# Designs tried in a protein design run: designed miniproteins, single chains, continued (4). Part 18

Each design is a single chain, and the fold is of that chain. pLDDT is the mean over its residues in the fold that is shown.

## One batch from the design tools (miniprotein)

Design m12589
Fold by ESMFold2-Fast:
Structure m12589 (fold): chain A 97 residues (1-97)
Amino acid sequence: AMREFLEETAAWLAGLDGVVEARVEQLSEDVFRLTVTVRNDGKTINYKGKPVNIDAEAAAYIATAVALAELQRRGIKVLDGSVTETDDEIVVEAVLE
């Protein structure tokens, strides 16, 4: 089912470095919200086996791009998206069908 697949995707996202939380909410029978919360403290990513320091905003965009690319590869449509930044967190939301 789509919900089960999105919950598996959220679990995968939650395993990424710098992700605080990833969750799925069902809005209607065919529409879901994916929320990914990323630390707003800067982070180190692994690039070809080497650590590279990046700012928190760049980290959030990279995590979001990876997630959305995986969802689109599997035929899931992105209907809407938002990014909200606070002192502690960057919250990315996507509405999916």
Scores: mean pLDDT 70

Design m12590
Fold by ESMFold2-Fast:
Parts: sequence; structure tokens; C-alpha cells
Structure m12590 (fold): chain A 55 residues (1-55)
Amino acid sequence: GAAQIALLKLMLAGSTKTEFSREELAELVGKTTADKVLKALGKDRVTIEELYNQI
């Protein structure tokens, strides 16, 4: 799913951030994946913990 793709791309980018705004997430994982994740959570930002909870 979108959360799995987001986590993989964040790992490959070597990001040390634990929280991402929509824009920050979109830069690292792409707008489509970022929008799908944030829409599913009903939020405008996400943590690594929240991404893990989606899978």
C-alpha cells in the first residue's frame, strides 16, 4: 500500500526525521503517495510511527 511505499522511500533517502509535513513527505516519496497516506489518516502531517501503524 501507499504507507509501505512511503516507508521504503524514506529508508532509501536516509532521512533522520521522525515527522513530515505534506510538502516534506511529497518531496521524499512523491505527491501521489504522500496524498494517499495523509488522506487515509485525515491529517496534514505524519510520523514514522503512524506510517508503521498503516501496515
Scores: mean pLDDT 80

Design m12591
Fold by ESMFold2-Fast:
Structure m12591 (fold): chain A 60 residues (1-60)
Amino acid sequence: SELEKLFKEIDKDGDGVISKEELQAAFPHYNVDALIKFFDSDGDGKLDFKEFKALYELLS
């Protein structure tokens, strides 16, 4: 899907999760600390694909 392609493009390190820095680069006008806090179900301070999809669907 387009979301999977976008996720892989944002995930610069290819580790399967999006860091705060990668997310801020993709969404420069958003409070990414708040977004990560809200959508980070695993509590690791990063977003996996499932968490990213939920975030993107809210913003779209």
Scores: mean pLDDT 77

Design m12592
Fold by ESMFold2-Fast:
Structure m12592 (fold): chain A 100 residues (1-100)
Amino acid sequence: SVEELIEEAEKATEEAVRKVLAGDVEGAIEYAERAIELVEQLSKEFPELKPYVEEARRALEEARRALEAGDEEAARRYVLEAVGYINVAIEKAKLLLRKK
């Protein structure tokens, strides 16, 4: 259901932040990718979410490039940028779900 997708996206986003705080940037990227996949599924019901999915994917790709280059600080900043877009999308989905 849409509610289940929102709950799972919130959990994945929380885990991504937890991994960033623990210094596990690779794990943070994996959870952020999972959250993006869930929000992308939500965007099929709420097309208004698509720009946030696109921006989150862009930020996460930059995080991967930074990590590959050994710039863990830049990678962490980009993961948090992606998380920011994911959180906006989740909150917008919650609002749209209540309004149908």
Scores: mean pLDDT 89

Design m12593
Fold by ESMFold2-Fast:
Structure m12593 (fold): chain A 85 residues (1-85)
Amino acid sequence: ATPETQAENAAFALEVPERVRELAEEALRSKDERKQAALLTAGELLVVAAEIAASFVEDPEKRAELLEAAREARRIVREAIEEAE
C-alpha cells in the first residue's frame, strides 16, 4: 500500500470506536427491534472494517495501536448486544 493509503486506513480505524459508540447508544435507545438489530450489525461490520484497515498498516507500532482501537470498538458493540438481549 502507498503511504497515503496507509494514513487513510489508520485514520479510519482510529475513528471506529467513536462511531461504534454512537451506533450502540442509538441502538439501546431504540424501541424498534429492526432498527436496533440494523445498528448493532453496522457496529459489528465497522469493527471488522477497522481490523482489515489496521492489517494494511505496515508500521508494527501503529498497527498495534489500531488493533487496540478495533478491540475497544468490539467490546462496545458486544456489550450493547448483550444489553439488548
Scores: mean pLDDT 84

Design m12594
Fold by ESMFold2-Fast:
Structure m12594 (fold): chain A 80 residues (1-80)
Amino acid sequence: SEEEELLRKQFERLLESIRDTAEMVLAGLSPEHAARLREVVDETIEKVRKAIDEGNFEEARKILDEGSKKMREILAEAAA
């Protein structure tokens, strides 16, 4: 469907933005926080892509939301 194709493209753009944003932020983090952020980013991207491939866009959103929460927690720890 047109809606499914549009959602797939939207999610891929979001995943690209997440990766690009993470790369910018990594330069300001300790090696420990940088490694944790990379792990969360990579895991989130992998799981979101799998959910999209299965046509499960609701699950993809939930995974993205949880991943974003974990990323925020790492950044908050790094800023403390």
Scores: mean pLDDT 86

Design m12595
Fold by ESMFold2-Fast:
Structure m12595 (fold): chain A 68 residues (1-68)
Amino acid sequence: SPKEEIIEKAVAAMMTLIKEQGYSEEEAYKVMEFMIRYMGKKYGFSEEEIEEIFERAKKEFEKKLKEE
């Protein structure tokens, strides 16, 4: 689904930025927010749906950081 694709792409890019480019978690969240808003608007999602996608992406990112 488009929402799932956005989440996966955003989380993957963020993990790369932190692990390979030395971004902080704060900087990574800024990049994630930008990517999700950009892609969400492109797919025609509402602001409410974009917020939902962002919350889901944050949870997936936190799981990746905890390596669980």
Scores: mean pLDDT 79

Design m12596
Fold by ESMFold2-Fast:
Structure m12596 (fold): chain A 65 residues (1-65)
Amino acid sequence: MIIEGAGFLGLMEAVAAASRGEKKIVVVSRDLTQAEAAKRLLEHFGLTDVEVVAATSIEEAEKLA
């Protein structure tokens, strides 16, 4: 699953995707800390069986997803 977005909306989309059973989430942001924030938020909700990967472009994310 590829997540585009800054801040709150991107993080909530990551939680929703993990809740649906997604095992790999690629976070696309110019701010690389967004992927780490997504991983920490998923861990806070007990969703620890999810791989979170950072990408800076959609093209990079498509290769990682």
Scores: mean pLDDT 72

Design m12597
Fold by ESMFold2-Fast:
Structure m12597 (fold): chain A 81 residues (1-81)
Amino acid sequence: SGLDRAIELLKEAYRLANEETKKYIERAIKLLEQAKVSDQKNSLLEAAIEYVKEALRLETDPETKKLLEEAIKIIEKELEE
């Protein structure tokens, strides 16, 4: 599923990220995992996007930024369904 791919990308980003950014990525991963089993899916996905956007603002590494941007696009597509 798209959510599984987004979680995979965020886990890759987490490995490369600085300590402050890691906290935001970890929260986003937990929200996405919860969204997979929740009837409140859309609100959890919206919250996850905000955490990933904050991580993207704090991150300076180009590779990590690309992973975060790709994850946002996938999560946004899930909201359009």
Scores: mean pLDDT 87

Design m12598
Fold by ESMFold2-Fast:
Structure m12598 (fold): chain A 58 residues (1-58)
Amino acid sequence: MRLSAERPEFVARQRELLAAAEAELAAAPAPTTVSQEVALELRRIAIELDREALAATE
């Protein structure tokens, strides 16, 4: 069943933002500190979880 609160535009925008975030991460310079390494890893995990969430919504 399609939820009218979830507009197709919203899903498309989420995918676009996710792709942009992935591209930014890929283009980011190599981390030079342990804190930067941890932050980068956490961001990668967050992007992966967002991917899973989007896949689950069809």
Scores: mean pLDDT 72

Design m12599
Fold by ESMFold2-Fast:
Formats: structure tokens, sequence, C-alpha cells
Structure m12599 (fold): chain A 74 residues (1-74)
């Protein structure tokens, strides 16, 4: 279902956040977080179009986590 695809995008974004945290290379961290932000943003847009309120919330929480992780790793 569309909700399952949205959940998979959110899961992938969270996996990329963990890869960023595990990387000791600032360039790799920036790339992983950048891809995570794109993936989470796609999930947010898809969830809004699907009227999936839970998906919107999860995608926004993931974007907030990306911003927090970026702040902590700089």
Amino acid sequence: SLQEEIDRLIEKANELIEKAKASKDPFERDVYLGIAEIVASVALVAAKRANDEEGVKKAQETLDKIAETDRELR
C-alpha cells in the first residue's frame, strides 16, 4: 500500500541517519544526512498527498532528528 511505501522511506531515512552517526568522515556524514533529508522530505510530501496523518508526523519527526544529528556532528 502507499502507507507501506511511505513507512519504508522513513525507515531508509533513519538507516541513513545511523550511517552518518557511524561515519568519522565529515564528507560522508554530510552526504548521508543530505540523502536522509531528501528521502524524509519525499516521505513527508507523499504522506500529505495521501492524507496519512501518522506518516506526516513520522516524516516530520525524522526531519527533526536529521537537523538534531547534523547539529551534534558539526
Scores: mean pLDDT 89

Design m12600
Fold by ESMFold2-Fast:
Structure m12600 (fold): chain A 93 residues (1-93)
Amino acid sequence: ARAAALAEARARAERAKAALTALAEELGLDPATQQNLLGLVDAALAKAEARLAGDEEAALAAEQEINKLAKEIEAQLTKEQFDAVAAALDRAM
């Protein structure tokens, strides 16, 4: 059901944000990097919600925001920190 898929997407986003917040504290990430990581989760959720609603324009806008935030995060993190973030997201989702 669409409602169940939406609830699951939101629950995964909540877990991802919690995992990233904890990891950011462990790695000593600056507030700007933390905000970009949380924003990436919000953009990913917005894309999932738009796709479930059949809103192709909103899904494209969310994908563009994901790409923008991903580039900023890549510039802010070391390779080791990036790998840790990817692993944390895989475990939370």
Scores: mean pLDDT 84

Design m12601
Fold by ESMFold2-Fast:
Structure m12601 (fold): chain A 63 residues (1-63)
Amino acid sequence: SLAEEAREIAEKSKNGAEAAGLVNLADALENGDIEAAKALAQAILKYSKDEEAIELAKKVLSL
């Protein structure tokens, strides 16, 4: 699932703020809060340089 993918990327992240954002994204997706998930995905697109995180964010924004 997208939530599991977000948690895996968070575990590999060396950036604490990025990891926290990805965990929050996973929580929003698991709770079905699509509006919160999209807002978090937009933040990832603006601030992340991790290709996996960026591709995940694009998938979330397509929901």
Scores: mean pLDDT 84

Design m12602
Fold by ESMFold2-Fast:
Structure m12602 (fold): chain A 66 residues (1-66)
Amino acid sequence: SEAAKQQLIERAEQIAETHAKLLEEQGLKATATVKVTDTEITITVESEKEKLTQTESLPEAIAELS
């Protein structure tokens, strides 16, 4: 459902923020971005030294929440 999709987006944003804060605590500059498509949510956390990317499938996660 649409509500389940919104919950997944909020979870992804929280994960991205948490990763960025952990990198900042280590003295790195970090930027967190969340990109949403019809089928996927992609979390990108980028620092001066490293770039981390994590992709989650919306259909499978929505089925779990429904």
Scores: mean pLDDT 74

Design m12603
Fold by ESMFold2-Fast:
Structure m12603 (fold): chain A 95 residues (1-95)
Amino acid sequence: SPSEKLAEIVAELHDLALRELQNGNGEGFYLVNYAATYADLALSYYEQGNIDKALEIIDKAIERVKEFQKQHPELKELADEILEKLEEMKKILEE
């Protein structure tokens, strides 16, 4: 189901956050954990039947990750990986 696919992406973001934490990358952990938190919130709204709010939240998360990437060039590759997952989530929400 779309809900299962969205939950899988959220789990992947949490796994990515844990990877950054285990590698001692506190700034990377912060960025990924931020994205994972917003992805979880979007999934919650989707499960409540509020797809418009879920899309709004994902769009805001994408915008903020892109802004963070510009301010932290050293995290570009990690931010790109997060953006790929958030864009996939957005595509699922849009059908």
Scores: mean pLDDT 88

Design m12604
Fold by ESMFold2-Fast:
Structure m12604 (fold): chain A 68 residues (1-68)
Amino acid sequence: SAAARQAELEAIRARLKARLGVEYSDEQVEVIKYVADKLRQIGIQIQLDLARKRGDAAAIARAEAEAA
């Protein structure tokens, strides 16, 4: 929902301010979230590819669960 989306952005902004001492705009937080989500997706795909190459069934199952 729109309310859940806004709450998520506010939580991310508060965390960034606490850790970095800088107050980001909602627009900047949206960009940071977009990049972080894309990096997470890439990481999951790399993890899956490596697990499949190793034949590691447990690692494959874990990576597929993270992707879901």
Scores: mean pLDDT 79

Design m12605
Fold by ESMFold2-Fast:
Structure m12605 (fold): chain A 92 residues (1-92)
Amino acid sequence: MEKEFLLGVAELALAVLIVTTRKLPPSPVRDELIKQLNAALDAVRAEDYDTALKHLDEAIQTAKQLPDPEVAAETVGILENVKKIVEEAKKL
């Protein structure tokens, strides 16, 4: 897979996740997660892989604290997949 394709997939996944997270009931955890997701998205767009991976790790830890366990598990799964995509793009 080409680097540009992997970055495009990561960017789209983060953008969709930001939209879906905004639809969750308001909470400090939700607001912090949105902030971390936006920071990760900005870093992906800047091709700053180390900063993106740092914000993704922070987002994963925050997502584990979401009040709905099913939403928390789904969000963590998406973020772990985005992290793997960014790690693979960094190798190219």
Scores: mean pLDDT 88

Design m12606
Fold by ESMFold2-Fast:
Structure m12606 (fold): chain A 72 residues (1-72)
Amino acid sequence: GPRVSVGTVTLSGEAALQLGRVMSEGEVTEEGTAAPGGRAVATFKGPNGTLTVELEMDASGMATATYTGTRD
């Protein structure tokens, strides 16, 4: 069956902005901004799996990035 790997990282706003630039190269499911309460999701498809990155920014300006990798 498919293998799933999940990770979560807390980022500063600057690091979140840099991650958002990389995410712009993927299939964007939900476009957000690097503003408090913003959220963005992008999926990257490879020949043997997918990587989904979910980026959320809280009211304090700290961002959380969740990485979900699926390999077939």
Scores: mean pLDDT 67

Design m12607
Fold by ESMFold2-Fast:
Structure m12607 (fold): chain A 65 residues (1-65)
Amino acid sequence: GREEQRERALEELKKVMEEEGLSEEEIQEILDLVRAGKFDEAAEKARKLGLPAVLVAIAELAKLA
């Protein structure tokens, strides 16, 4: 269902952030923003870090919210 899709998208976001070499602290900050529904703030953080793959993953999660 949608909750399962959201869980998979959240795990994909975490995986992409780990693959891009973000620190555990940066990963947690972005995950906390996404869980709070602050997708614009999460996307801005990813944009400032130059991480297009993370931006795509955040956008996919926003579609499921």
Scores: mean pLDDT 81

Design m12608
Fold by ESMFold2-Fast:
Structure m12608 (fold): chain A 96 residues (1-96)
Amino acid sequence: SSSDIKRLQKRFDKLAKQTSSIASQVLDYKQQFRLLALISGAFFAIKTKNISNLQQVAKDLQDMSKELKDTHPQLAALLDDMSDIVKKIIDLLKAS
């Protein structure tokens, strides 16, 4: 339902804010800007409800998580959680 998607969007926003806060303390500027671009792209894909774009966003979040797993495991875990929320939004859109 649209209310379920709105709830997941709010959860995504909360995780994105947490991720950005930690990233600003531990990542270099190049990685921070990459992460901010990825988060911005995720928000746009969620807002437009485009399944193809959401699938790409989920993959990009998971790929970034894998890259950071050994150096920044807390950020990697947050990015995985964000990817899982995007996948749940995709499932709800497919069920509509």
Scores: mean pLDDT 86

Design m12609
Fold by ESMFold2-Fast:
Structure m12609 (fold): chain A 74 residues (1-74)
Amino acid sequence: MREEAIRLLEEERRRSENPAVREMLDRAIERIRAGEDPIEAIELAAKEVVARSSDPAERQAVAEKARELIERIE
């Protein structure tokens, strides 16, 4: 489960050109490697990136990607 989640996030990072989405993915991967639950890691990483962004489109992209990944892991 954890290894599969990390591979999924790494693949999404390679495909994504959006810096905020990539930052969220990097943070989520670090959290999962540190022993956090994959769903919780993605939720917290997305929250951190969204809180630092002033661009509504960037915030929406991060939130949508996080939701998509959580659904695929569940």
Scores: mean pLDDT 83

Design m12610
Fold by ESMFold2-Fast:
Structure m12610 (fold): chain A 85 residues (1-85)
Amino acid sequence: RAAEEASRAAREAARGAIKGGKEGSPGGVAGAVGSAGAYADRLMGLPEREAAETAAQGARGAAESGGEEGRKGGEEGERRAREAG
């Protein structure tokens, strides 16, 4: 399902952000996880196309919070979310 794929993409982005944030700032990690989690929760209630876009936005937010590793995770997550939609 597109929603499941988008959710998986958001989780991968969050993991990248966590890894990047641990080498930088604990606050950044919390922000990245919170953003990804909020988007993931919304995925369950959205039509598949909108879920994919929401996951892509969550992945982007996680990337911005997690530094270099988060950026890579966010880019991969965003790509996967768009492929799902």
Scores: mean pLDDT 56

Design m12611
Fold by ESMFold2-Fast:
Structure m12611 (fold): chain A 78 residues (1-78)
Amino acid sequence: MKEEYEELVEKLAKKLGVDKETLRKILEALIAGKGDVAAIRELWDKIAEVAAKLEDDPEMQEILEKIEEIMESQKVPL
């Protein structure tokens, strides 16, 4: 399970053009339920915005689905 998040962080960081370590910390906070709900929501909105520009990229859609699953399993509002 943890390895799947590591892969998501790597792919997402490349798609967003941001630091991998920063995204990893945010996803780890999501998994552990330690993150600020507002900050998690802001991250999701930013990811959705980028995904809308990359509609032809199946990897981006897959990343979004996996993140949505994580948020749903942690009972975090999308």
Scores: mean pLDDT 65

Design m12612
Fold by ESMFold2-Fast:
Structure m12612 (fold): chain A 68 residues (1-68)
Amino acid sequence: MVSDEDLERIAREVARRGVDEGKPLSETVAEAIAQAEKLAGRPLSPDEVARLRELVFRYATEEARRRI
């Protein structure tokens, strides 16, 4: 099962790494989805994908701003 806490943890970790490596947000989102689906053992629902995408964009933006 994937909880909202799991999605937040994955999004934060993947967003931080993506910003560190200079990855496009689209690649970072794809990695977060793959990691969450592996943890869940199933494809994510559209709502879970939308939530994870929102969280990745939020955390990546926050991380990028800390570097300015």
Scores: mean pLDDT 80

Design m12613
Fold by ESMFold2-Fast:
Structure m12613 (fold): chain A 95 residues (1-95)
Amino acid sequence: MKETIIEEIEKSKELSEELKKALIEALKKTKNPVELMEKFTLFFHNPKDENAWIELAKTLVKENSKEEAIKILEEGLKYLPDSEKLKKLLEEVKK
């Protein structure tokens, strides 16, 4: 299943190359791939849902994937450029 989701991420035309790399790297580093894959599934179902971006980024921070969390938040701001919550979380994660 982990290999299958990586292939789906790599083949996606909707995700940027930078976002693809961040998601794949997070999956490789995580000690709980099942939880992270569930968060990815929720996120992919509705990329306009601000909470999906926030929850994914928070999960990555808990997994010690801070660099990947920053990348997710930066990509989220491309879809939701006026999101104060995403901007605030990005600044907190960068500290």
Scores: mean pLDDT 73

Design m12614
Fold by ESMFold2-Fast:
Structure m12614 (fold): chain A 73 residues (1-73)
Amino acid sequence: SSELEKELEELLEEIRALVDQILANWDDPAKRQALMARLQELTRKIAELMKKASKELREKVEKELAAIEARLL
């Protein structure tokens, strides 16, 4: 549904912003740990929503998520 697509897009935007915060706070171990925990929570939410997504939407989200996660490598 269009609602599911919107929710996934909003979560991806949150993850992008969160990765920016992680990179900006890389030298602060306590803050980095808290931000990484939040990242794991958001990626888990995406994984749950993806179970209800079409193959096309799932592939699109998986590709975008992989690109975002690659920024932390």
Scores: mean pLDDT 86

Design m12615
Fold by ESMFold2-Fast:
Structure m12615 (fold): chain A 98 residues (1-98)
Amino acid sequence: DPEREKQFEEDVRRMIEGVRAEPDTDLDEVVRQLVKAYISQEFSEDLEKRRELLKLVDELFENGHSLEELADLFEEMGYTKLAERLRELARERERLLA
């Protein structure tokens, strides 16, 4: 259902923007949600790859790994564009914490 998918994407974006606006927000959770949303968009046609990458994101975040470590891992796996996006998010996170 294309209309429900677009509505879901808009709801996710609004949620992320709202969370980003709160000074006491857990930025690691905001970043996790952004990474997962990006992966879901980039790998929309490959359900198995999407599941694998989303699981990897959750495992690495739960174990306290940094966005830079995630980016390095995805780059090693051949996902250069995803790695670049993670590095962009790392810079934005640092800016919000400064």
Scores: mean pLDDT 72

Design m12616
Fold by ESMFold2-Fast:
Structure m12616 (fold): chain A 92 residues (1-92)
Amino acid sequence: MDEKAKEAREKGDKELQAEIHAELEAHKAKIKARYPGKLSDTEASGIALIAAVLGEEVADEIADILQTLEPEQAEKEAEKLIEEAFERRKKE
């Protein structure tokens, strides 16, 4: 096997991991900016992860649910939305 090709691929994997991390931090910052003082660090991180995995539209809807509904109803509706989004992605 070509040793140079292996080294280039290993470098690419490290760069990809750094890009994914930067993207997650950028999404977290966007969510926090959208709801200043309304979301905890944990909530913002969770929404950012949902944006990265399921798309920004799903993350935005979950953020809106958390801001507008009572906690028990918000949790139930957010869980249902996440499950539906995962099922859709699994079929794709």
Scores: mean pLDDT 67

Design m12617
Fold by ESMFold2-Fast:
Structure m12617 (fold): chain A 100 residues (1-100)
Amino acid sequence: SEEEILKAMVDEVEELLKEMKEMVKNKTPKSKIITILEEAKTVFEDLRDKALELGMEKVAKAADYVIEKLKKAIKYVEEGDLEKAIEEIEEALEKLKKEL
């Protein structure tokens, strides 16, 4: 169901947020952080495309929102603003929770 997929999306973004906070704490190189965020973005892009094919409009729109937040997070990591990158992921998580 769409609600089960949205719940799985919440869990994925929550795990990504935890990983991002640990990477910042451990002073992980920006290139590695960007790689992880790009991989997450690809997962949500694939999910969006599949959701659109299946007519799962709510999942597709939620995935688009996460993709846009991940793009902004990547840009902030490239600029060295790790705090703003984390805030973008937190905003994605809060939006997904409201859709449930």
Scores: mean pLDDT 89

Design m12618
Fold by ESMFold2-Fast:
Structure m12618 (fold): chain A 73 residues (1-73)
Amino acid sequence: MTPEELEKKREEALKQAEEKLEEANRLGRKAEELLNSGTKEEVRELIFEEASKTVEAILYISTALAYERLLKK
């Protein structure tokens, strides 16, 4: 893999991480809104979705860091 390909993959991974963090943030806010008016099941589902998106973001960050290390080695 060329350095240019590694840099592109790193940038793509960071963009995916940012997108997933924004999705998680939106879901978290919606869960907070539903704490007073929604069912416990609806709140639970939103919290699990938020956690899932956060994990996906962490995996993308980890992937970007791996590409970064290959570029700087």
Scores: mean pLDDT 81

Design m12619
Fold by ESMFold2-Fast:
Structure m12619 (fold): chain A 85 residues (1-85)
Amino acid sequence: SQIDQLQQQVDQAVSDTTRQMRQVRNAVDNNSPQSQIDTLLNNTNRSTDNTRRLSQRLYDLSGDPRWLDFGNMIVSSVNNLQSSI
């Protein structure tokens, strides 16, 4: 179904965002140049935007507000990471 396809896309986008967040943490821990950290943060923000967009579509199709809450939670996690750097 279209919902199942979108859910798989959300799962992939979450996986990508988690991987990017790990790369940011590793770069900070290794005292990488700020330009490298900025590039990784831009990649993380792009993945976060994609996750939000897919979660919004899933909400639009399902009517389940938990998908909006989920998208907001991912954004908050990335914002918390950025504020810690």
Scores: mean pLDDT 84

Design m12620
Fold by ESMFold2-Fast:
Structure m12620 (fold): chain A 74 residues (1-74)
Amino acid sequence: TGSYVSAASAAGIAAELARQGDLQRAIDVLREEAKKSNPEASEILEETARAMEADPDRAAEIADQAGRRLLGLS
């Protein structure tokens, strides 16, 4: 059950990295956390990483929204 909180934390870190212009590090944080997460959290993190790649200008917002969703699952 701690996996959703950890995934949400990773999404928050990714949002901050994206705000700093470090999109690649933001995506890497999400993908590394996905490897440690339960299947549902892992899928959300991987989908979030792909969405951030597809829309770099909204990457921070996308990551923040994912973090809020993951907290709702915890």
Scores: mean pLDDT 85

Design m12621
Fold by ESMFold2-Fast:
Formats: sequence, structure tokens, C-alpha cells
Structure m12621 (fold): chain A 110 residues (1-110)
Amino acid sequence: SLRDEIYLSMLLIALSATLLAAKGAVEKGDRKTALEELEAGIETLEEIKELAKKLYPEKAEELEELIEKIKELLEKAKEAVEAGDYESALKLLEEAEEKVDELIELFNKI
């Protein structure tokens, strides 16, 4: 439905903004904000996954695989932040941003 497609677009924008906020927090050594933004990003990815399965069942497997890779990168970034390894967290977030761009491009080609 058009409503679900609009909501998906809003979630993708929210995800991009959340990753930018997480990256900024990591660069500043703001552990609390970094963890809050990473957790929000993981939750947003779960919502995107459920909407993708509903809206694009023919592409669900491809979309789900990419979404799970992004989620894994964010979970590893969260572990790095918890360990105080902000350099690794930043690299993982940059990889996650690249994968989110790939995800947005895939949705735009549908």
C-alpha cells in the first residue's frame, strides 16, 4: 500500500539520520549517546525488514540478507563502543552506512 511505502521511506530516512548521530557520538567519545543511537538503528532495521517482507515478497530474501548484514555491523559497533574501541566502532559504522546506501538503491530499483 502507498501508506506502507511512505512509512518505509520514512524509516530509511530515520535509519540514515540515526547512523549519522551514532557516528558523531562515537567521534566525540559519547558512549551513552552512541549506544542509544545504535540500539535505535537496530530497532529501525527490524521494522524495515518486516515492511520489506510485506511490500516486496519477491525480493524479500535479497533485502533480508542485506538488512541482516547491516544489523550485524551495528551489533558489532555496539560491542566495540561497550569495549571502548571507538576506532573499530567508527569503521563498522562507515561500512554500515555503505550497506544502507546499497539498501536504499535496491528499494529505488523496485
Scores: mean pLDDT 89

Design m12622
Fold by ESMFold2-Fast:
Formats: structure tokens, sequence, C-alpha cells
Structure m12622 (fold): chain A 99 residues (1-99)
């Protein structure tokens, strides 16, 4: 599941030279993020995958959301939390996507 999501994120990152002009591509990336958030609620936090998600948000032009996710990621690292951190990361990302 997460490995498939990582592959889709990698594809988006490899196309990163330009922002996605098509709203359909933006919706696809948001769908990928929602799948990632759902998986975070049931799995251990993978900080590398979180970094890839941030890059996808930047490619989609969601710079404000990416900045907030990046700030949250730094807090997770500083706190050294595992399982509880995963749930909170998912909640934070959901709130940011709901904007």
Amino acid sequence: MISELNREIAKALNATDEKFPDPKEVARLIGILLKFVAELENDAVDLEVTDRVLEVLKVAGADDTARRVQDYRRRLLAEGRGELTSERAAAAIRKMLAE
C-alpha cells in the first residue's frame, strides 16, 4: 500500500519541472494524499514518505499547505514520537487538506 503510494508520489515528483496546469491532475494528487493519510492512521510514521508528500504538495502549487505539513514534520522529529505521532500527523494533514 504505502510502497504503491510512494511510487505514485515519485512519478509526480519526476514531473515536477512545471506546476500541473490541469485541475484533474491536482485532484489526482489530492487523492494520493488522502490515501497516504488513511494509511498513516494504521501504520508507523514513515518520515521519508512524509517528505515525498510535501514535494507532491509543492508540485501541485499548494505551498501554504506544504509549509504547514513541513512544520508539523519538524515537530514530529523533535518530539521523537512514534505511533501517537502517526495519528496526529494524519489529523494535521486532513485539516490542511480541508482548507
Scores: mean pLDDT 55

Design m12623
Fold by ESMFold2-Fast:
Structure m12623 (fold): chain A 113 residues (1-113)
Amino acid sequence: PLLQKLLGYSQKILELYPALTEEDIPLILKLAQEILEKMQQEQLDQKLVSGSLESEAVYIAAMAILLYKGKLPQDKAVDYLRLFVVPRYKPEAQEAAEKLLLELLEEATAQLQ
């Protein structure tokens, strides 16, 4: 089930970012579901070479929460997307994927205000 996958990735992200707690999991799940739906509408799954849209949606949701909490600088969030997420896409799709992923991060962060 989708929620079980998103929960599993959320638990893994908490191990990487101590500023995230179990109390953040419901919000990560909500944002990740919204992000994933938009990624699927843009057919990013057809352009992905490695990884999964579910893990990427959780990662973007987690970064939005960290940005909102002031626990991650904006520049580092952008660099992480460029260095670790964008390279998972087909080379010819990477520029479009970067733009969309950055827009999704900004939108998710704005929802928390």
Scores: mean pLDDT 85

